# Designed miniproteins, single chains, continued (3), part 4

Each design is a single chain, and the fold is of that chain. pLDDT is the mean over its residues in the fold that is shown.

## One batch from the design tools (miniprotein)

Design m8105
Fold by ESMFold2-Fast:
Structure m8105 (fold): chain A 119 residues (1-119)
Amino acid sequence: MEEKIEETYKRLKELARKALAGDQRADIELLQEAMVMLGSKSPEDQEKAKLIAEAVKRISKEAKEKGDPELKEILAVLKEKLEEAIVILTAMSLTTNPKVQEEVRKEEEELRKRVEELL
């Protein structure tokens, strides 16, 4: 488990570095990772979501503790992609049904809380 978290941690940092350098493919891949972390429903995808969440928590902790400018920039990119993923996931659920609208608002609040707990 720890080895898979370490691999995910290194992969997310590399994708964030490439995205910061203007690599559009890396930017898209990082958004896809955020979408998996927040939007996954299957048991198999939930395992991937957990690895991504644990890697993001590690990056956040190191950025706060070490004062490293690169880690702070990486964390900022991750936060941006997580916020973009929330918008995409909630927008796909919009409807004129008042009950579903209320459920979408609760989902937004839950996703926002999950992101704040990671950061």
Scores: mean pLDDT 80

Design m8106
Fold by ESMFold2-Fast:
Structure m8106 (fold): chain A 99 residues (1-99)
Amino acid sequence: SMKDFFLSLIENIIKQLKEMKEAAEKGDVLAAELSLGVIHLNYAMLKRLGAPKEVIELLDEAIRLADEALRALKAGDVDTAIKLLDEAIELAKKAKELL
């Protein structure tokens, strides 16, 4: 079903946010960038396929925080990157609950 497909895309976003957090903990900027690219792709698919507006709004904020986390990581601020990614993960989990 379309709902099951949206769930799989959101679950992949959550997985990639967690992988991005692990990369941040290791100082691995390239791995974090690759995870963020996958997150952006899954989010673009959710928008194109017409996922519910409330789901998109939560994921938009989660991705904004993930983008900010990558900037913090590139600046050497690992602690800020991790905090932002933890918040992004919680927002993505809330988005999943709305499906």
Scores: mean pLDDT 93

Design m8107
Fold by ESMFold2-Fast:
Formats: sequence, structure tokens, C-alpha cells
Structure m8107 (fold): chain A 119 residues (1-119)
Amino acid sequence: MRAQEAAIEVALRLAGSEAVRRAIEKAVAEPQREMAESNGVRAAVLPPVELQTADGRPYRLAAVVASGDDGTAVVGVGYEQDGRVGARGERVGDGTRETLEENAGPFLRLSGVGQTPAA
């Protein structure tokens, strides 16, 4: 999926350590709903979701999240709409698994291709 590929690329670029980078690569090779954990680093490739803008246009969103107990945390988001692909990423605070799962959801909503209330 083009959105997922874009999310992976951004997350890898923002990875602050080799451990985080390896965790993302492992999650990509073995896509799971659960967060993969290795050597104190956790990573997950989230399944793509289909959403609609306020005017009813469909778009697809995908995310990759990674965090380590050293405070390294990264979220990469990819989106696809009308054959166009884009991505953005962010480093998030507190790299704990629970906090990353909570923060990834708000980040996905706020990063928001299609969260436009503009009609």
C-alpha cells in the first residue's frame, strides 16, 4: 500500500537510534496488530484505515509507530487520496508502549488528511 510505504519511509528517517530502526524493520517484515518488542524497543505497522473528508471524499491513512525505553519515540503517517500520496512524521514524548499507543491515535487524528471541517 502506497500510504503504508510512505509511513514506513518517514518513520525510518526519524528513527533516533539503530535499535529503533531495527524494530521498525522487524515490524515491517512481520506486520502485526500487536506492537513488536525487541531489546527495549517497540514498533508496530498499523493497518490502513479508510476515512472520508467532510465533503465525502475517500482517503486512506496508515501509520508506523516506534518507541524505546530510552525515550526515543517516532510516529510516521502516510496518506493516499485521489492517487496522491503524502507523509509526515513526528517524534513523540515518553517512549513507553502504553503512552505511544495512546499518543498515536490522537496524532493520526490531528495529522489529519481529511479531518478538515471545511465543507
Scores: mean pLDDT 63

Design m8108
Fold by ESMFold2-Fast:
Structure m8108 (fold): chain A 77 residues (1-77)
Amino acid sequence: SRAAEEAARRALRLSDELEALVAAGSATLEQVVRLGTEALRDGRFLRETGYSEEVVRRVHEAGGLGAQAARALAEAA
């Protein structure tokens, strides 16, 4: 459906944004946690709607990177 396609595009954009922020090293803990949570939420929706395993895995990996970055930022504080 169009709703599922729009959710997939949004989830991939959020994943790319999260990866870019982590790579740049300029993200705040709050930004990383927020974007990671949104990406994981969209990933669950995609999984529930039977979207491709590859897209779901991609979004899940980005969420994992966000969690790792959040831990590193918390340790630095």
Scores: mean pLDDT 62

Design m8109
Fold by ESMFold2-Fast:
Structure m8109 (fold): chain A 133 residues (1-133)
Amino acid sequence: MTVILILTGSELAESVARRLAERLREAFPEAEVEIVTLSVSSELAANNPELQAELDAQVEAAVRALLERHPDATRVIIVRDSSALDGAAERMKEVLEKAGVEVVIAPRVLDVNNATDAQLDEVVAEVGRLYRA
């Protein structure tokens, strides 16, 4: 089973993530779509060991919860709403791949400050290319 994971760094961006999730569920009815919100970004953690440990703990907890809900997940496509989540997405990929799950990080970052219908459609089209590959 494929899971499409929307990774967001803010509850304020969660409304855009929900709009994207609705479009992804419509476009890929056989995929599970999940939203994960992280309160600590890789940029905030970069020179702070306590924040880095908190980010690592949040990523590991999110992966555990994801795999408990979707034990038959064989593939995860990660979509992120900010480049500030690049490190978190790579860490999530590492943890998922150690669990035997194939992971693809979508190259396109969703700009939550300019999330028009056209931009959401571009993200859906990119996910559709990755989903069929």
Scores: mean pLDDT 80

Design m8110
Fold by ESMFold2-Fast:
Formats: structure tokens, sequence, C-alpha cells
Structure m8110 (fold): chain A 87 residues (1-87)
């Protein structure tokens, strides 16, 4: 799905610390989720900000490989999407 493709790109941008690309991808994901779910933009933004904060803890974990970081970040953003759909 387009959501899954964006989450993959977001995880890669976070691990690579490419914050310019990350910001663009987060805006695209926010717009897509508002359009597809009908959830209020403020709810979507709040859940994506929460996912970003949790993902920074994963990025900063020096015990994890880049591949393990990407996997955990994808799980965090998939959970955020499920929470938005449930709201």
Amino acid sequence: SEIDELIEKIAEALVNKDYKTLNELLRELEDLLVKETGAPREVVEGELVRAYILSQEVVDDESLSDEEKKKRIKEIFREAVERIKAA
C-alpha cells in the first residue's frame, strides 16, 4: 500500500538522519491519512509526532543494527496508523 511504502521510506530517512526527506515524507503521510481515514488533522499529527519521538529512542539505541532500527521504526509507525484508524 502507499502507506506501507511511505513508512518504509520514513524508517530509512530516520536511520540515515535525513531530516529534510523525513519532514517531507511525514507531511505526505499526514495528508494521506487525513484523506483516507477522515480523522481530524490534529489527531493524525499528534499520533505521528508520538511515533517520531518513539522512533528517535530507537535511532539513538547504539546496541541495534540499522536493519533492526528500521524494523522497529516501521512497527512504531504501523501502530500509529492503527491508532489513527481506531480514533
Scores: mean pLDDT 89

Design m8111
Fold by ESMFold2-Fast:
Structure m8111 (fold): chain A 114 residues (1-114)
Amino acid sequence: MKEEILGATHAAVLAGSTEAIRAIVDEGLPLDEAIERGVKAARETAQALVDSGAVTPEQAETALKIAEPIVRKSAQAAREHGVEAAQKVANEELKKISEDLGLEAPELDLTAPP
C-alpha cells in the first residue's frame, strides 16, 4: 500500500513537473496555465496506473493529493530559477514524503527528454 502510493506519486510528479516545466521554459506560458497542464499530465499518469492494475483508484487519488502540490512548487521554481531548481524542489519534496511513509524515494531527472 505505502510503496504503491509512493510509486504512483513519483510517476505523477515526474509527468506533471516535466509538462509544467516544458510549458514554462519551452512555450513561455503563464504559471497558472503551466500548473494546469502539469496537474492534467499527473492525473492522466495516475489514471494509466489504475487502468494497468498497478494501483487502485483510492491509491491513485491519494498519490495525486500528494503530487499536485509538488507539481505546483516545481513549476514555480522553474519559472523563478529554471529547470535545475525545479528538479531540486521536486526531489526534496519526494524525499520528505518517502521519509513520512518510511520508504526510499528514487531520484527524479526532470532534465531528461521525454
Scores: mean pLDDT 80

Design m8112
Fold by ESMFold2-Fast:
Structure m8112 (fold): chain A 75 residues (1-75)
Amino acid sequence: SIEEEIRRLQKEIAELLNKASPEQQKQIEELLRKAEEEIRRVGEEGRKNGWSREEILERVLEIMKKLLEEIRKIV
C-alpha cells in the first residue's frame, strides 16, 4: 500500500539521520522542513480541490521519494 511505502521511506530517512554527522544532520533537517511545508501545501490544495485521500497520499509519496534522494546525496 502507499501508506506502507511511506512508512518504509520514513524508516530509511531515520536510518540516514542516525549515520549523519552533526553538520549533515543540520542540512537534512532543512530538507525535512521544506518537505513538511510542501506536504502541508498538498493537503491544503487537495482539500480545496476535492482530491481523494489516495491522490493526496500519492503526491506525499512523490515528495518523500525526492526527499530521500536529496538526503542520500548528503550522506
Scores: mean pLDDT 86

Design m8113
Fold by ESMFold2-Fast:
Structure m8113 (fold): chain A 65 residues (1-65)
Amino acid sequence: RVDPLELTDEELLEAFREVGESLGSEEVIQARLEGAKLLIEKRFDELQELAEENRKKAQEIKKLS
């Protein structure tokens, strides 16, 4: 299993590329790579938003400390 929090979108894409290549024909590989890329892009966007929210909260807490 791959953890998006530990891996970059580039590392995730590379892992999916390797798996896709072992599956067979180039058309199937290409379709799966495109699907994986879309999933990574959407998931990465959510991760970025969480990181920014966490950063803002940390800054607010510092004012209380």
Scores: mean pLDDT 65

Design m8114
Fold by ESMFold2-Fast:
Structure m8114 (fold): chain A 100 residues (1-100)
Amino acid sequence: LTEQQLNIEFLVRTFALELKREVDRLASEGKITKEQAEEFKKLIDEIARDILENPTVETFERAIKKLKEAKEKYKDNPELVRIFELAIQFLEELKTLLES
């Protein structure tokens, strides 16, 4: 493991936790359903696991694509769109670190 890989692991784990907390907040406020919250937390966990197991540019690109597809599917919910946009931006920034 390189120092860069350890930093990516910390950032991915921390950001995934922050996003899941935001998803739970939206569900608590009635802005999304409990079922949607569970589905989105599973997506966040899946993306985080994939990146942590294989932190490559290709894995980040697949994760970004999945998030863009989710954003399009839920485009009528501005709160979810915002969460997906934040996740996409975060992964694009981490991808840049791998290319540096």
Scores: mean pLDDT 82

Design m8115
Fold by ESMFold2-Fast:
Structure m8115 (fold): chain A 65 residues (1-65)
Amino acid sequence: MSLDELIARYRGADGRLSRLAAIQILVEMGVDPIHAMKVVEKYQDPETGLLTEAQARAAYAEAMK
C-alpha cells in the first residue's frame, strides 16, 4: 500500500492523523516501530499529539534516511 493510501485510510475527519495512526503508517511502510515513534514525536503537535498530512510525510522522509 502506498503512503498516500495509508494517509487516506487513517486520517480523521479534519484531515489530521493521530500520533498512533502516524506511527502505524510508518510501520506499514517498513519503518522500525521504535524509530517510527521517535520520528513521529518530533513532528507531532506537542499539545494535541496530532500531525498534518505534511508533517506525516516529513516524518516518513526523515525515517527513510
Scores: mean pLDDT 81

Design m8116
Fold by ESMFold2-Fast:
Parts: C-alpha cells; sequence; structure tokens
Structure m8116 (fold): chain A 71 residues (1-71)
C-alpha cells in the first residue's frame, strides 16, 4: 500500500485544485480514486511511489476537469 505521506500529498494536490469548485462529496471521491489508482500503479511495480502518485493525480485531475467543463 502507499505510505501515509503519499496519500496526504494526493489529498493536498486535489484540494488545492478543486476545493470550492466541486461539492465536498465529489472532492472526497476524487481523492479516493487518485489514491486507489496510485496504489494500483505502485503495486504493479511499473512505477516508484512518487511517479505512481504523479500519474494518478494527472488522470483524476483530468477527469474532474472534463466533468466540470461538460456538466
Amino acid sequence: MLSEEAKEEIRKEIEERFKGKVPEEKLEKAIEEAIRLAESLYSRGLFDEKLAVKFALMFVEGDVEAELNRK
């Protein structure tokens, strides 16, 4: 599993970008999805923890931005 430090970093990055732009429930779901994706990438051995976090943030942030623009 990811370290608590990596999970905290994911939470901070998503909060900085979307806090106040989406409902709290949607913000929390985005954080959980990013953590889940980062854990998946890291557990497959394809990425180190930092790179797994970066990729997960990139994908989830893109999804949230697409939803904000479409909805």
Scores: mean pLDDT 79

Design m8117
Fold by ESMFold2-Fast:
Structure m8117 (fold): chain A 86 residues (1-86)
Amino acid sequence: AEKLREETLERARKAKELAEEAKKIGEEIGDPGLVKLAEKLIKEADELIKRVEVAKPEDLPALLFEAEILEGLALIVLGIAKLLSR
């Protein structure tokens, strides 16, 4: 029954990885706005991971939805970073 927690943690960790890559690109191209946006997403992912680790089973569906949104936002930011680096 902890499969939902595992899936939520996996998505939150993926969001962090995507945001960390976006931050690296932002630093390489010298875009401080992109770096700050990526740092905000990294912080939100770290906070979400902590919330998921201690969450009650009944709270996991809402946290999974938050993790899916965060992963989507991180993907968009990484896409923008890659576009700007070209």
Scores: mean pLDDT 88

Design m8118
Fold by ESMFold2-Fast:
Structure m8118 (fold): chain A 84 residues (1-84)
Amino acid sequence: MRARIQANAELIRRAVREMAEAVGYDYIASMMVLAEMLSLAAENSAETFERAAAAGVAAARAAAKTQSPLEAARAGVAAMRAAA
């Protein structure tokens, strides 16, 4: 049990870091995506979380090329919700 929790915690840490990087470490944008990721991790299986987090990071990175960090965070959150 604890080993699985530790592996899931590492997965969450990696996803959070990738999302923070995708939104350019903007404080408000990072807090928005972190809150959604924590909610998603609490409510879903590790497999669902991993898939949703990957979709969110991809959407945030794409939006960040043309939009503000906050708009990139919104795109990431929307993609995570759609994938979960």
Scores: mean pLDDT 77

Design m8119
Fold by ESMFold2-Fast:
Structure m8119 (fold): chain A 64 residues (1-64)
Amino acid sequence: MEEDVEEFEKALREAGTDPQKAEEAINKLREKYKKKNPKLENVYLQTAFDEALRRRRERARAAL
């Protein structure tokens, strides 16, 4: 999951705060992960995305 979270963090960084951009980034990652794990569920991606958001915010605050 660590690598997955890292990928989502990068995608979020590119998307910024725009929901539309975030959706596109998620779709791109979903395709990559589906290629490696064909039976990977969307719920897993949703959970990784949420965790990436939490970790990113916590790390940003710690770095300040």
Scores: mean pLDDT 68

Design m8120
Fold by ESMFold2-Fast:
Structure m8120 (fold): chain A 120 residues (1-120)
Amino acid sequence: MEEEKKRLQRENVRTYLAAALGALVLRIEGGTSEEAQDVIDAALKYLEKGDPQKAVDAAVETARRLGRDKAAEAIRHAYNGDLEKAEKIFEELIKNNKVPDSVVEAARAALEGLRALYEE
């Protein structure tokens, strides 16, 4: 159905942005670009199959396996629409860590995209 297709498309974009935010949080925690890509790749594997819930679970599990609990929590909060909790994790990390402006800008863009999706 057309409505179901639109719902799945929104869920896929939301899941991707949640995983992307988590990957950026992982980088702020001192993770590598390779580890950040592992989180995104874990989500994409299931998004390509049309399974946003498994994509979230894979991204969260990958972040936890890498010892990045804050990234895992940020992914879960972002996916569940708890954007204030996801933003709080991000803001606390940038306050305590020297972070490249490009990473901060990318994380804010992901949060903005998530807000737009949850306001629809």
Scores: mean pLDDT 82

Design m8121
Fold by ESMFold2-Fast:
Structure m8121 (fold): chain A 63 residues (1-63)
Amino acid sequence: SAAARAATVVRAADAEAARHGFRLDEETRQKLAEAASLPDPEESRRAASEVARAYFRSQGLPL
């Protein structure tokens, strides 16, 4: 389901952020959930990836 996909994406991003010593903010979690809830799997993956990369870049990761 889209909701299950969204939950999985947010959890994966939370885990990745924690590995680098930071936490996702609520705005980024919401954007990831929205992106992951898009009906098209390819658009969903691209949108979620873009949100995650933008946030990680803002935290100083060289992406």
Scores: mean pLDDT 80

Design m8122
Fold by ESMFold2-Fast:
Structure m8122 (fold): chain A 61 residues (1-61)
Amino acid sequence: SAQDEYRLGEEYERQGRLLQAAAHYSQALLLDPSFREAHLNLARVSEQLTGRPPVPSLLTP
């Protein structure tokens, strides 16, 4: 259901897996296009996907 997809999105978002979270929020919207919470969370994680944090180099400590 849309609610189940939304909850999976929340779970992936908690894990920092924003691409997976976005996919599940999108799936929730496919099942229920009026799901406002999925719209808001998809917008938020989409914004976060463009602001990837720097990763430490394994070549220099």
Scores: mean pLDDT 74

Design m8123
Fold by ESMFold2-Fast:
Structure m8123 (fold): chain A 94 residues (1-94)
Amino acid sequence: LAEEALRLLAEAVGLVGKVAEETKDKELLLLAAEASVYLMAAILAAREGDLEEALRYGREVLRLVEEAKKIAGEKLDEAVRLAREAVRLLEEAV
């Protein structure tokens, strides 16, 4: 469950990064960079067995992906869906 959740979060962050690079939007690039930092923190927390901390960081990734969708619109609908599912799976794992 936690491994699957982290995979979905990584896919969501990757989609934000792809759209940011395609659009050359500086705000999207910054959101993708910040989401990547929280993704790495979530992965590290999960590896240490701290699923509550992994969930906390996963929720920050979701927040940033949702902010990116406000800028990029429907191009990030799948990214938001993946991030929401990931948070749901992390909540079940805690």
Scores: mean pLDDT 87

Design m8124
Fold by ESMFold2-Fast:
Structure m8124 (fold): chain A 68 residues (1-68)
Amino acid sequence: MEELRKELEELIAAGKSAKEATREVIEKGLREGVDESDIVQATLDTAISAGLSAEEFVEILREVKERV
């Protein structure tokens, strides 16, 4: 959980958009077998604070689940 949040914060700090950074971290977590609820708990607050809406977060999660 802590690792995914830190990675998301680092990607945003490095200049990635909130949408792109969030997508990348969610995809990584799902591929590594992290529970969806743990991914959401680790990333949602940071993504919203970075400018992502809750609706955009849900759309990204759905899109990534279809790809993984």
Scores: mean pLDDT 82

Design m8125
Fold by ESMFold2-Fast:
Structure m8125 (fold): chain A 86 residues (1-86)
Amino acid sequence: MQSLVDQGLQLFDQVIDMIRNNSDVNDILDLLGQAVQLGMQVVRDPADRRQLIRYSRQASTLIRNNDNNGAIRYIQQMRGIVQRYR
């Protein structure tokens, strides 16, 4: 059985792959939203929750501006937060 943490990590990895493959911006943003929603279900610390939301906003802005490297960096940081809750 795959944990919610592992599901969230898999979704973040899929978002990174979609960005690298120049997928549709709306599809990338939708999948990122799903990854953040799962992350918020497992992340219990209020400071980590605020950081996850902040990084999500930054990543979304960079995705819309086609800054792929910047977006991937923030998504990797969000993945790192969620991974600590394994």
Scores: mean pLDDT 87

Design m8126
Fold by ESMFold2-Fast:
Parts: structure tokens; C-alpha cells; sequence
Structure m8126 (fold): chain A 113 residues (1-113)
């Protein structure tokens, strides 16, 4: 069903965001990763609160120049996932594809450090 298909895309997107957060832990520290995990949890339940928490993660990234792009990619992935949760199955699929790209980008940037 369309509902089951949407739930599958959201679960896959969540896994990609969690992988990006693990890169943040290694690149920017556990404190930033914990805030990103908190933002992810909020985004899955409350889009507006998730967005506010993701903006806090973006601000922390600005304080860590070497990891800024990794942190920003992860925060953007959280924002996209939050949008997808309240959206259509097509938006959920697009968010899954974008979060996968953000995760790959974070991993690539970390390997280049």
C-alpha cells in the first residue's frame, strides 16, 4: 500500500541520517552528534521542533570549520526527513534519496580530512 511504501522510505531515510550522525560523532565530536540525534528524534514526531533543533546543529557546525560541511549535510538531512514524515509518499522517496546523498557526502568529506 502507499502507506507501507511511505513508511519504508522514511525508515530508510532515518537509517541514512543515523549513519551521517555517526560521521558527525567522529568529525565534530559526541556533543554535536547527540544534538543531531535529538533533532532527528524530534523531526520524526514534530516537524517544527525538529527544524528548530536542526538549526541549532547548523549553528554548532559554524563553530567547527573543519567539520562544518559534514555537520551541515547532516542537519539538512534531518530537516528533509522531518518534511517527509508529514508529506506524501513521493516526498518520502525524495527525502530518502536526498538523505542517502547527504550521508555519502558526509562520509566523503570525512575521508578527505
Amino acid sequence: SMKEEKEKYIEEAKEYVERAISVVARAAGMDVAEKASHALGLALRDREKGLEAAREVLALGDERPDAREIVRATAEAVIDLGRAVSGTVEEAKEAMERTKEYMRRAEELYRAM
Scores: mean pLDDT 86

Design m8127
Fold by ESMFold2-Fast:
Structure m8127 (fold): chain A 105 residues (1-105)
Amino acid sequence: GRDELLAMAEELREIVREVRAIARRRGDAALVARADALLAEVDALIAEIRAGLPVAEARARLRALLRRAIDLIMEVLRTSDLSKDEALRLIGMALRLIGMLLDLE
């Protein structure tokens, strides 16, 4: 329902913030900019869900943002000089987002 979509969007926001922090530590301004743009859209979705956005529209928008977040994590994994611990954390975050995407009809 709406509360589940809100919880997923809030967890997505936390994951994107962590990805942004990793990109920032690696000095990748382009990946930081992509994370910032995605965060702005996630924050807008959270605000709109709280303001009564229809469940079907919220689900469609969250699905699109989840796909973009997965793509961002995959790009960080491909292009960034990561520690093994950072790579494993990113993989775990990607799997969590994939799980959320599969839960959305």
Scores: mean pLDDT 90

Design m8128
Fold by ESMFold2-Fast:
Structure m8128 (fold): chain A 80 residues (1-80)
Amino acid sequence: SEEEVQKTLLEVHELKLEIIELMEKNPEHKKELLEIRNKIDKVVTEVEDAYFDKDEESLKKYLEELKKLLKEAKEKIKKI
């Protein structure tokens, strides 16, 4: 749904802000944090493309992948 896409993209924006703060506080983890961000950005592009193409099957697939990456990123960030 459009609301689910918007909610998930807002969670991405919040995570990116946390990543910026962590890079400033813990510069030794900057490379790892950038890799997390880049992986998420790639899937975000796929979600946006599927959304604009009105490809419901691809949208569902990439939203599930993005949600999984967000969960993994949050778990990894908590360890920093």
Scores: mean pLDDT 86

Design m8129
Fold by ESMFold2-Fast:
Structure m8129 (fold): chain A 90 residues (1-90)
Amino acid sequence: SKKEEILKKIKELLSKIYDALENKDYESAIKYIEELEKLVEKAIKEGLLSEYDIELLIEQLESLLKYAKLIKAPQEVIDKIEELIKKLKE
């Protein structure tokens, strides 16, 4: 389904963000976070994500935020993740 395709793309982007952070490729991490934001915003606008899907994504992003803080990622990376979480809670 279109929903399953979007959820797979979200999972792929999250994996790419983790990989970029592990490799200290912060420019790519920021780009993937921005791509994730655009994908999620479009999916919400098109009614493809339930409240449950959004809540699960928030939990995944909070885990990503914890990881970014643990590895001492630049503040710009941390801020981008926090901004996305805040946007999804509104």
Scores: mean pLDDT 90

Design m8130
Fold by ESMFold2-Fast:
Structure m8130 (fold): chain A 83 residues (1-83)
Amino acid sequence: LSEEEKEKIKEAMYEAAKELAEKNGVPEEVLREAAELLATKGPEADFEALQLLVNKGGLSIEDAAQIVAAMVKAYKEEKEKLE
């Protein structure tokens, strides 16, 4: 992915998950860090993103999984639009 495509994917993932993250009290910086991780390593890094949200975001595994699922879905949808 180009840097421009990566930024668009990061924004899409952030937007897809921000409402759910806000309801669960996740800091914006932590959510953006998870988006950066997934944009850099791809959706196969979903488990690393899950661990990040649990450890730094203070989420349960179940809540973190919902956020990661929303982000991965947004990643795939945005990537299809760019390619």
Scores: mean pLDDT 82

Design m8131
Fold by ESMFold2-Fast:
Structure m8131 (fold): chain A 80 residues (1-80)
Amino acid sequence: MEKEKLEEELKKYKAEVERNQAHIDAFRQAIADLEAEAKAGVDPEAARSGIEVTRQALDSYQAERDENEAKAKELEEKLK
């Protein structure tokens, strides 16, 4: 029973890592798109503001991914 619970928790943390990574990749793309828009002169002030907010969110998701990855590794060691 406890092994099955640890396996379910591991699956959840791995899913959270994948979700965090998807957000990180999306935010990196959003920053690149905003930098391209600023370079093209579309709306440089809005682009600059958007980049700042997106970078803050990126840092937050990177921290969450690292924490979830550490928890997943601990669970993998317990399951061996």
Scores: mean pLDDT 82

Design m8132
Fold by ESMFold2-Fast:
Structure m8132 (fold): chain A 101 residues (1-101)
Amino acid sequence: DLAEQIRAMSTEELRAAIRARIAELRASDDPLDRQLAEQLERGLASAEQIADPEKRLEALRNLLATLLATDLLRKAGEALKQGNFELAKEYRELAERVLSY
């Protein structure tokens, strides 16, 4: 379960996961992936400026959850364009679960 994995992650693990995903998105030929990478870099910088360690940890968890949900919603959109309504529904439901923790 992605939500359970996010809750179990340390601050260092969350940073590593977010940075790894930003690197993947930056390497993409899709302009939307590169735009998402830029938004995530700004989100990470904002989270790192939080002085309270617990609030920073929650901000990093929220950022990773939002990142995973955004990726799942994009995959749902692609499935919908291909006429695969069942797969689109599965990705959307998974995104909703990630955002709910």
Scores: mean pLDDT 80

Design m8133
Fold by ESMFold2-Fast:
Structure m8133 (fold): chain A 71 residues (1-71)
Amino acid sequence: MELTPEQREALRRAAEIVRETAEKNRASGDTDLAEMHERVAEILDRAARNEPLTPEEEKFVRAVLDALGVA
């Protein structure tokens, strides 16, 4: 997946927000939800670093970029 610098920066910011959400979920005792958000943040961070993604992860990242308006 080829990403522009703007798209990678948007994914970095999204990953930070998702990690903050995971921390709040963990603090409230929602461990399963925290783990899910931590995994999402990892995928977004790997995409932002232009690291290899699975086809399913690429589709997910594209959906996130579309939702952020930077597709």
Scores: mean pLDDT 83

Design m8134
Fold by ESMFold2-Fast:
Structure m8134 (fold): chain A 64 residues (1-64)
Amino acid sequence: VEVSRSALESAMAASGADAAAVREAATLIKNGGSGREAAELLQRASGASPEAAGRGAVAAHTGA
């Protein structure tokens, strides 16, 4: 799935994850995965807090 540049940058800033992790989270959501699963992926990739990872997952979803 493609993520817009602004959504990608917002998700990276919110979660601390790199572009590849954000795109993986967006793909997971696009394929029917939950926001919890996307947030867990971003947490594993960046070590972000659950809240930061959750914000990153939302930003990735809205941009995909």
Scores: mean pLDDT 74

Design m8135
Fold by ESMFold2-Fast:
Structure m8135 (fold): chain A 81 residues (1-81)
Amino acid sequence: QVVEDIGRYLALKARGEDVLPENLEIEFEELPDGSVVAKIKTKEGKEGVGTARAGSDPAQREAARHRALMEAVDELLKQLE
């Protein structure tokens, strides 16, 4: 279910729709060094955290958020195995 919810969320986001399932929480934080941290949490208390370097351009910042989220998802999925 959580794996399916994550997959569906990412597919919808790729189409421009941000529909977050109620059993997931996603937080983004920008660090002073230009890095972006993404944290994904489940209601059961499992967490995944990812970090990506952001550039100065808005497109690079958006790409960094996406990469940080993908790393956070990967770490969370390892805990659900």
Scores: mean pLDDT 74

Design m8136
Fold by ESMFold2-Fast:
Structure m8136 (fold): chain A 99 residues (1-99)
Amino acid sequence: GDFKLAIEEALSLLGFELKEFEKLDENTYKIVAELKEEVMEELEKQGLSQEEQIELAKKRLEPFFKGLEDSGFEIEEIKFSYDEETKTLTIEIVLKKKE
């Protein structure tokens, strides 16, 4: 639907690739995204730690979260995880639409 496309495009502009988009119920969505490989490679070249990469990702996503809240969504859950073997930064978000 249009909402999934809007989320995918917004995340892409911020350096993230949408991996999963699931409608859990009428008002609840689960979103899984990963930091793009080219962004991860640039951060590695700069010598940023895992913690610094997570903090940078959080800052990059602030406008996205604000846009969701301004659109009538609540962020019920947010999780950042880093896999050192694959060098992949993953974000999991649960959104709920306000009535």
Scores: mean pLDDT 82

Design m8137
Fold by ESMFold2-Fast:
Structure m8137 (fold): chain A 72 residues (1-72)
Amino acid sequence: MVQEFLDLLKQQEAAAKAGVSSISLSDQQKQLITDVLNQMQALYEARKIPLPRSEEEARKLVEEIIEELEKK
């Protein structure tokens, strides 16, 4: 799940840089991206998490957010 989310973000960023329209995502993939981004935004707004210093730290943070979303 985390790897798929990161891969989707990378694909979206690459498409945007290439000047093409957004990559067509499944509804499930769009929902996952939206939920994770909203959760991250809420945590940053509350200043409850530090900025990740490495890809490994960012990956762990995303894993924690996804696990919290899955519990609901």
Scores: mean pLDDT 60

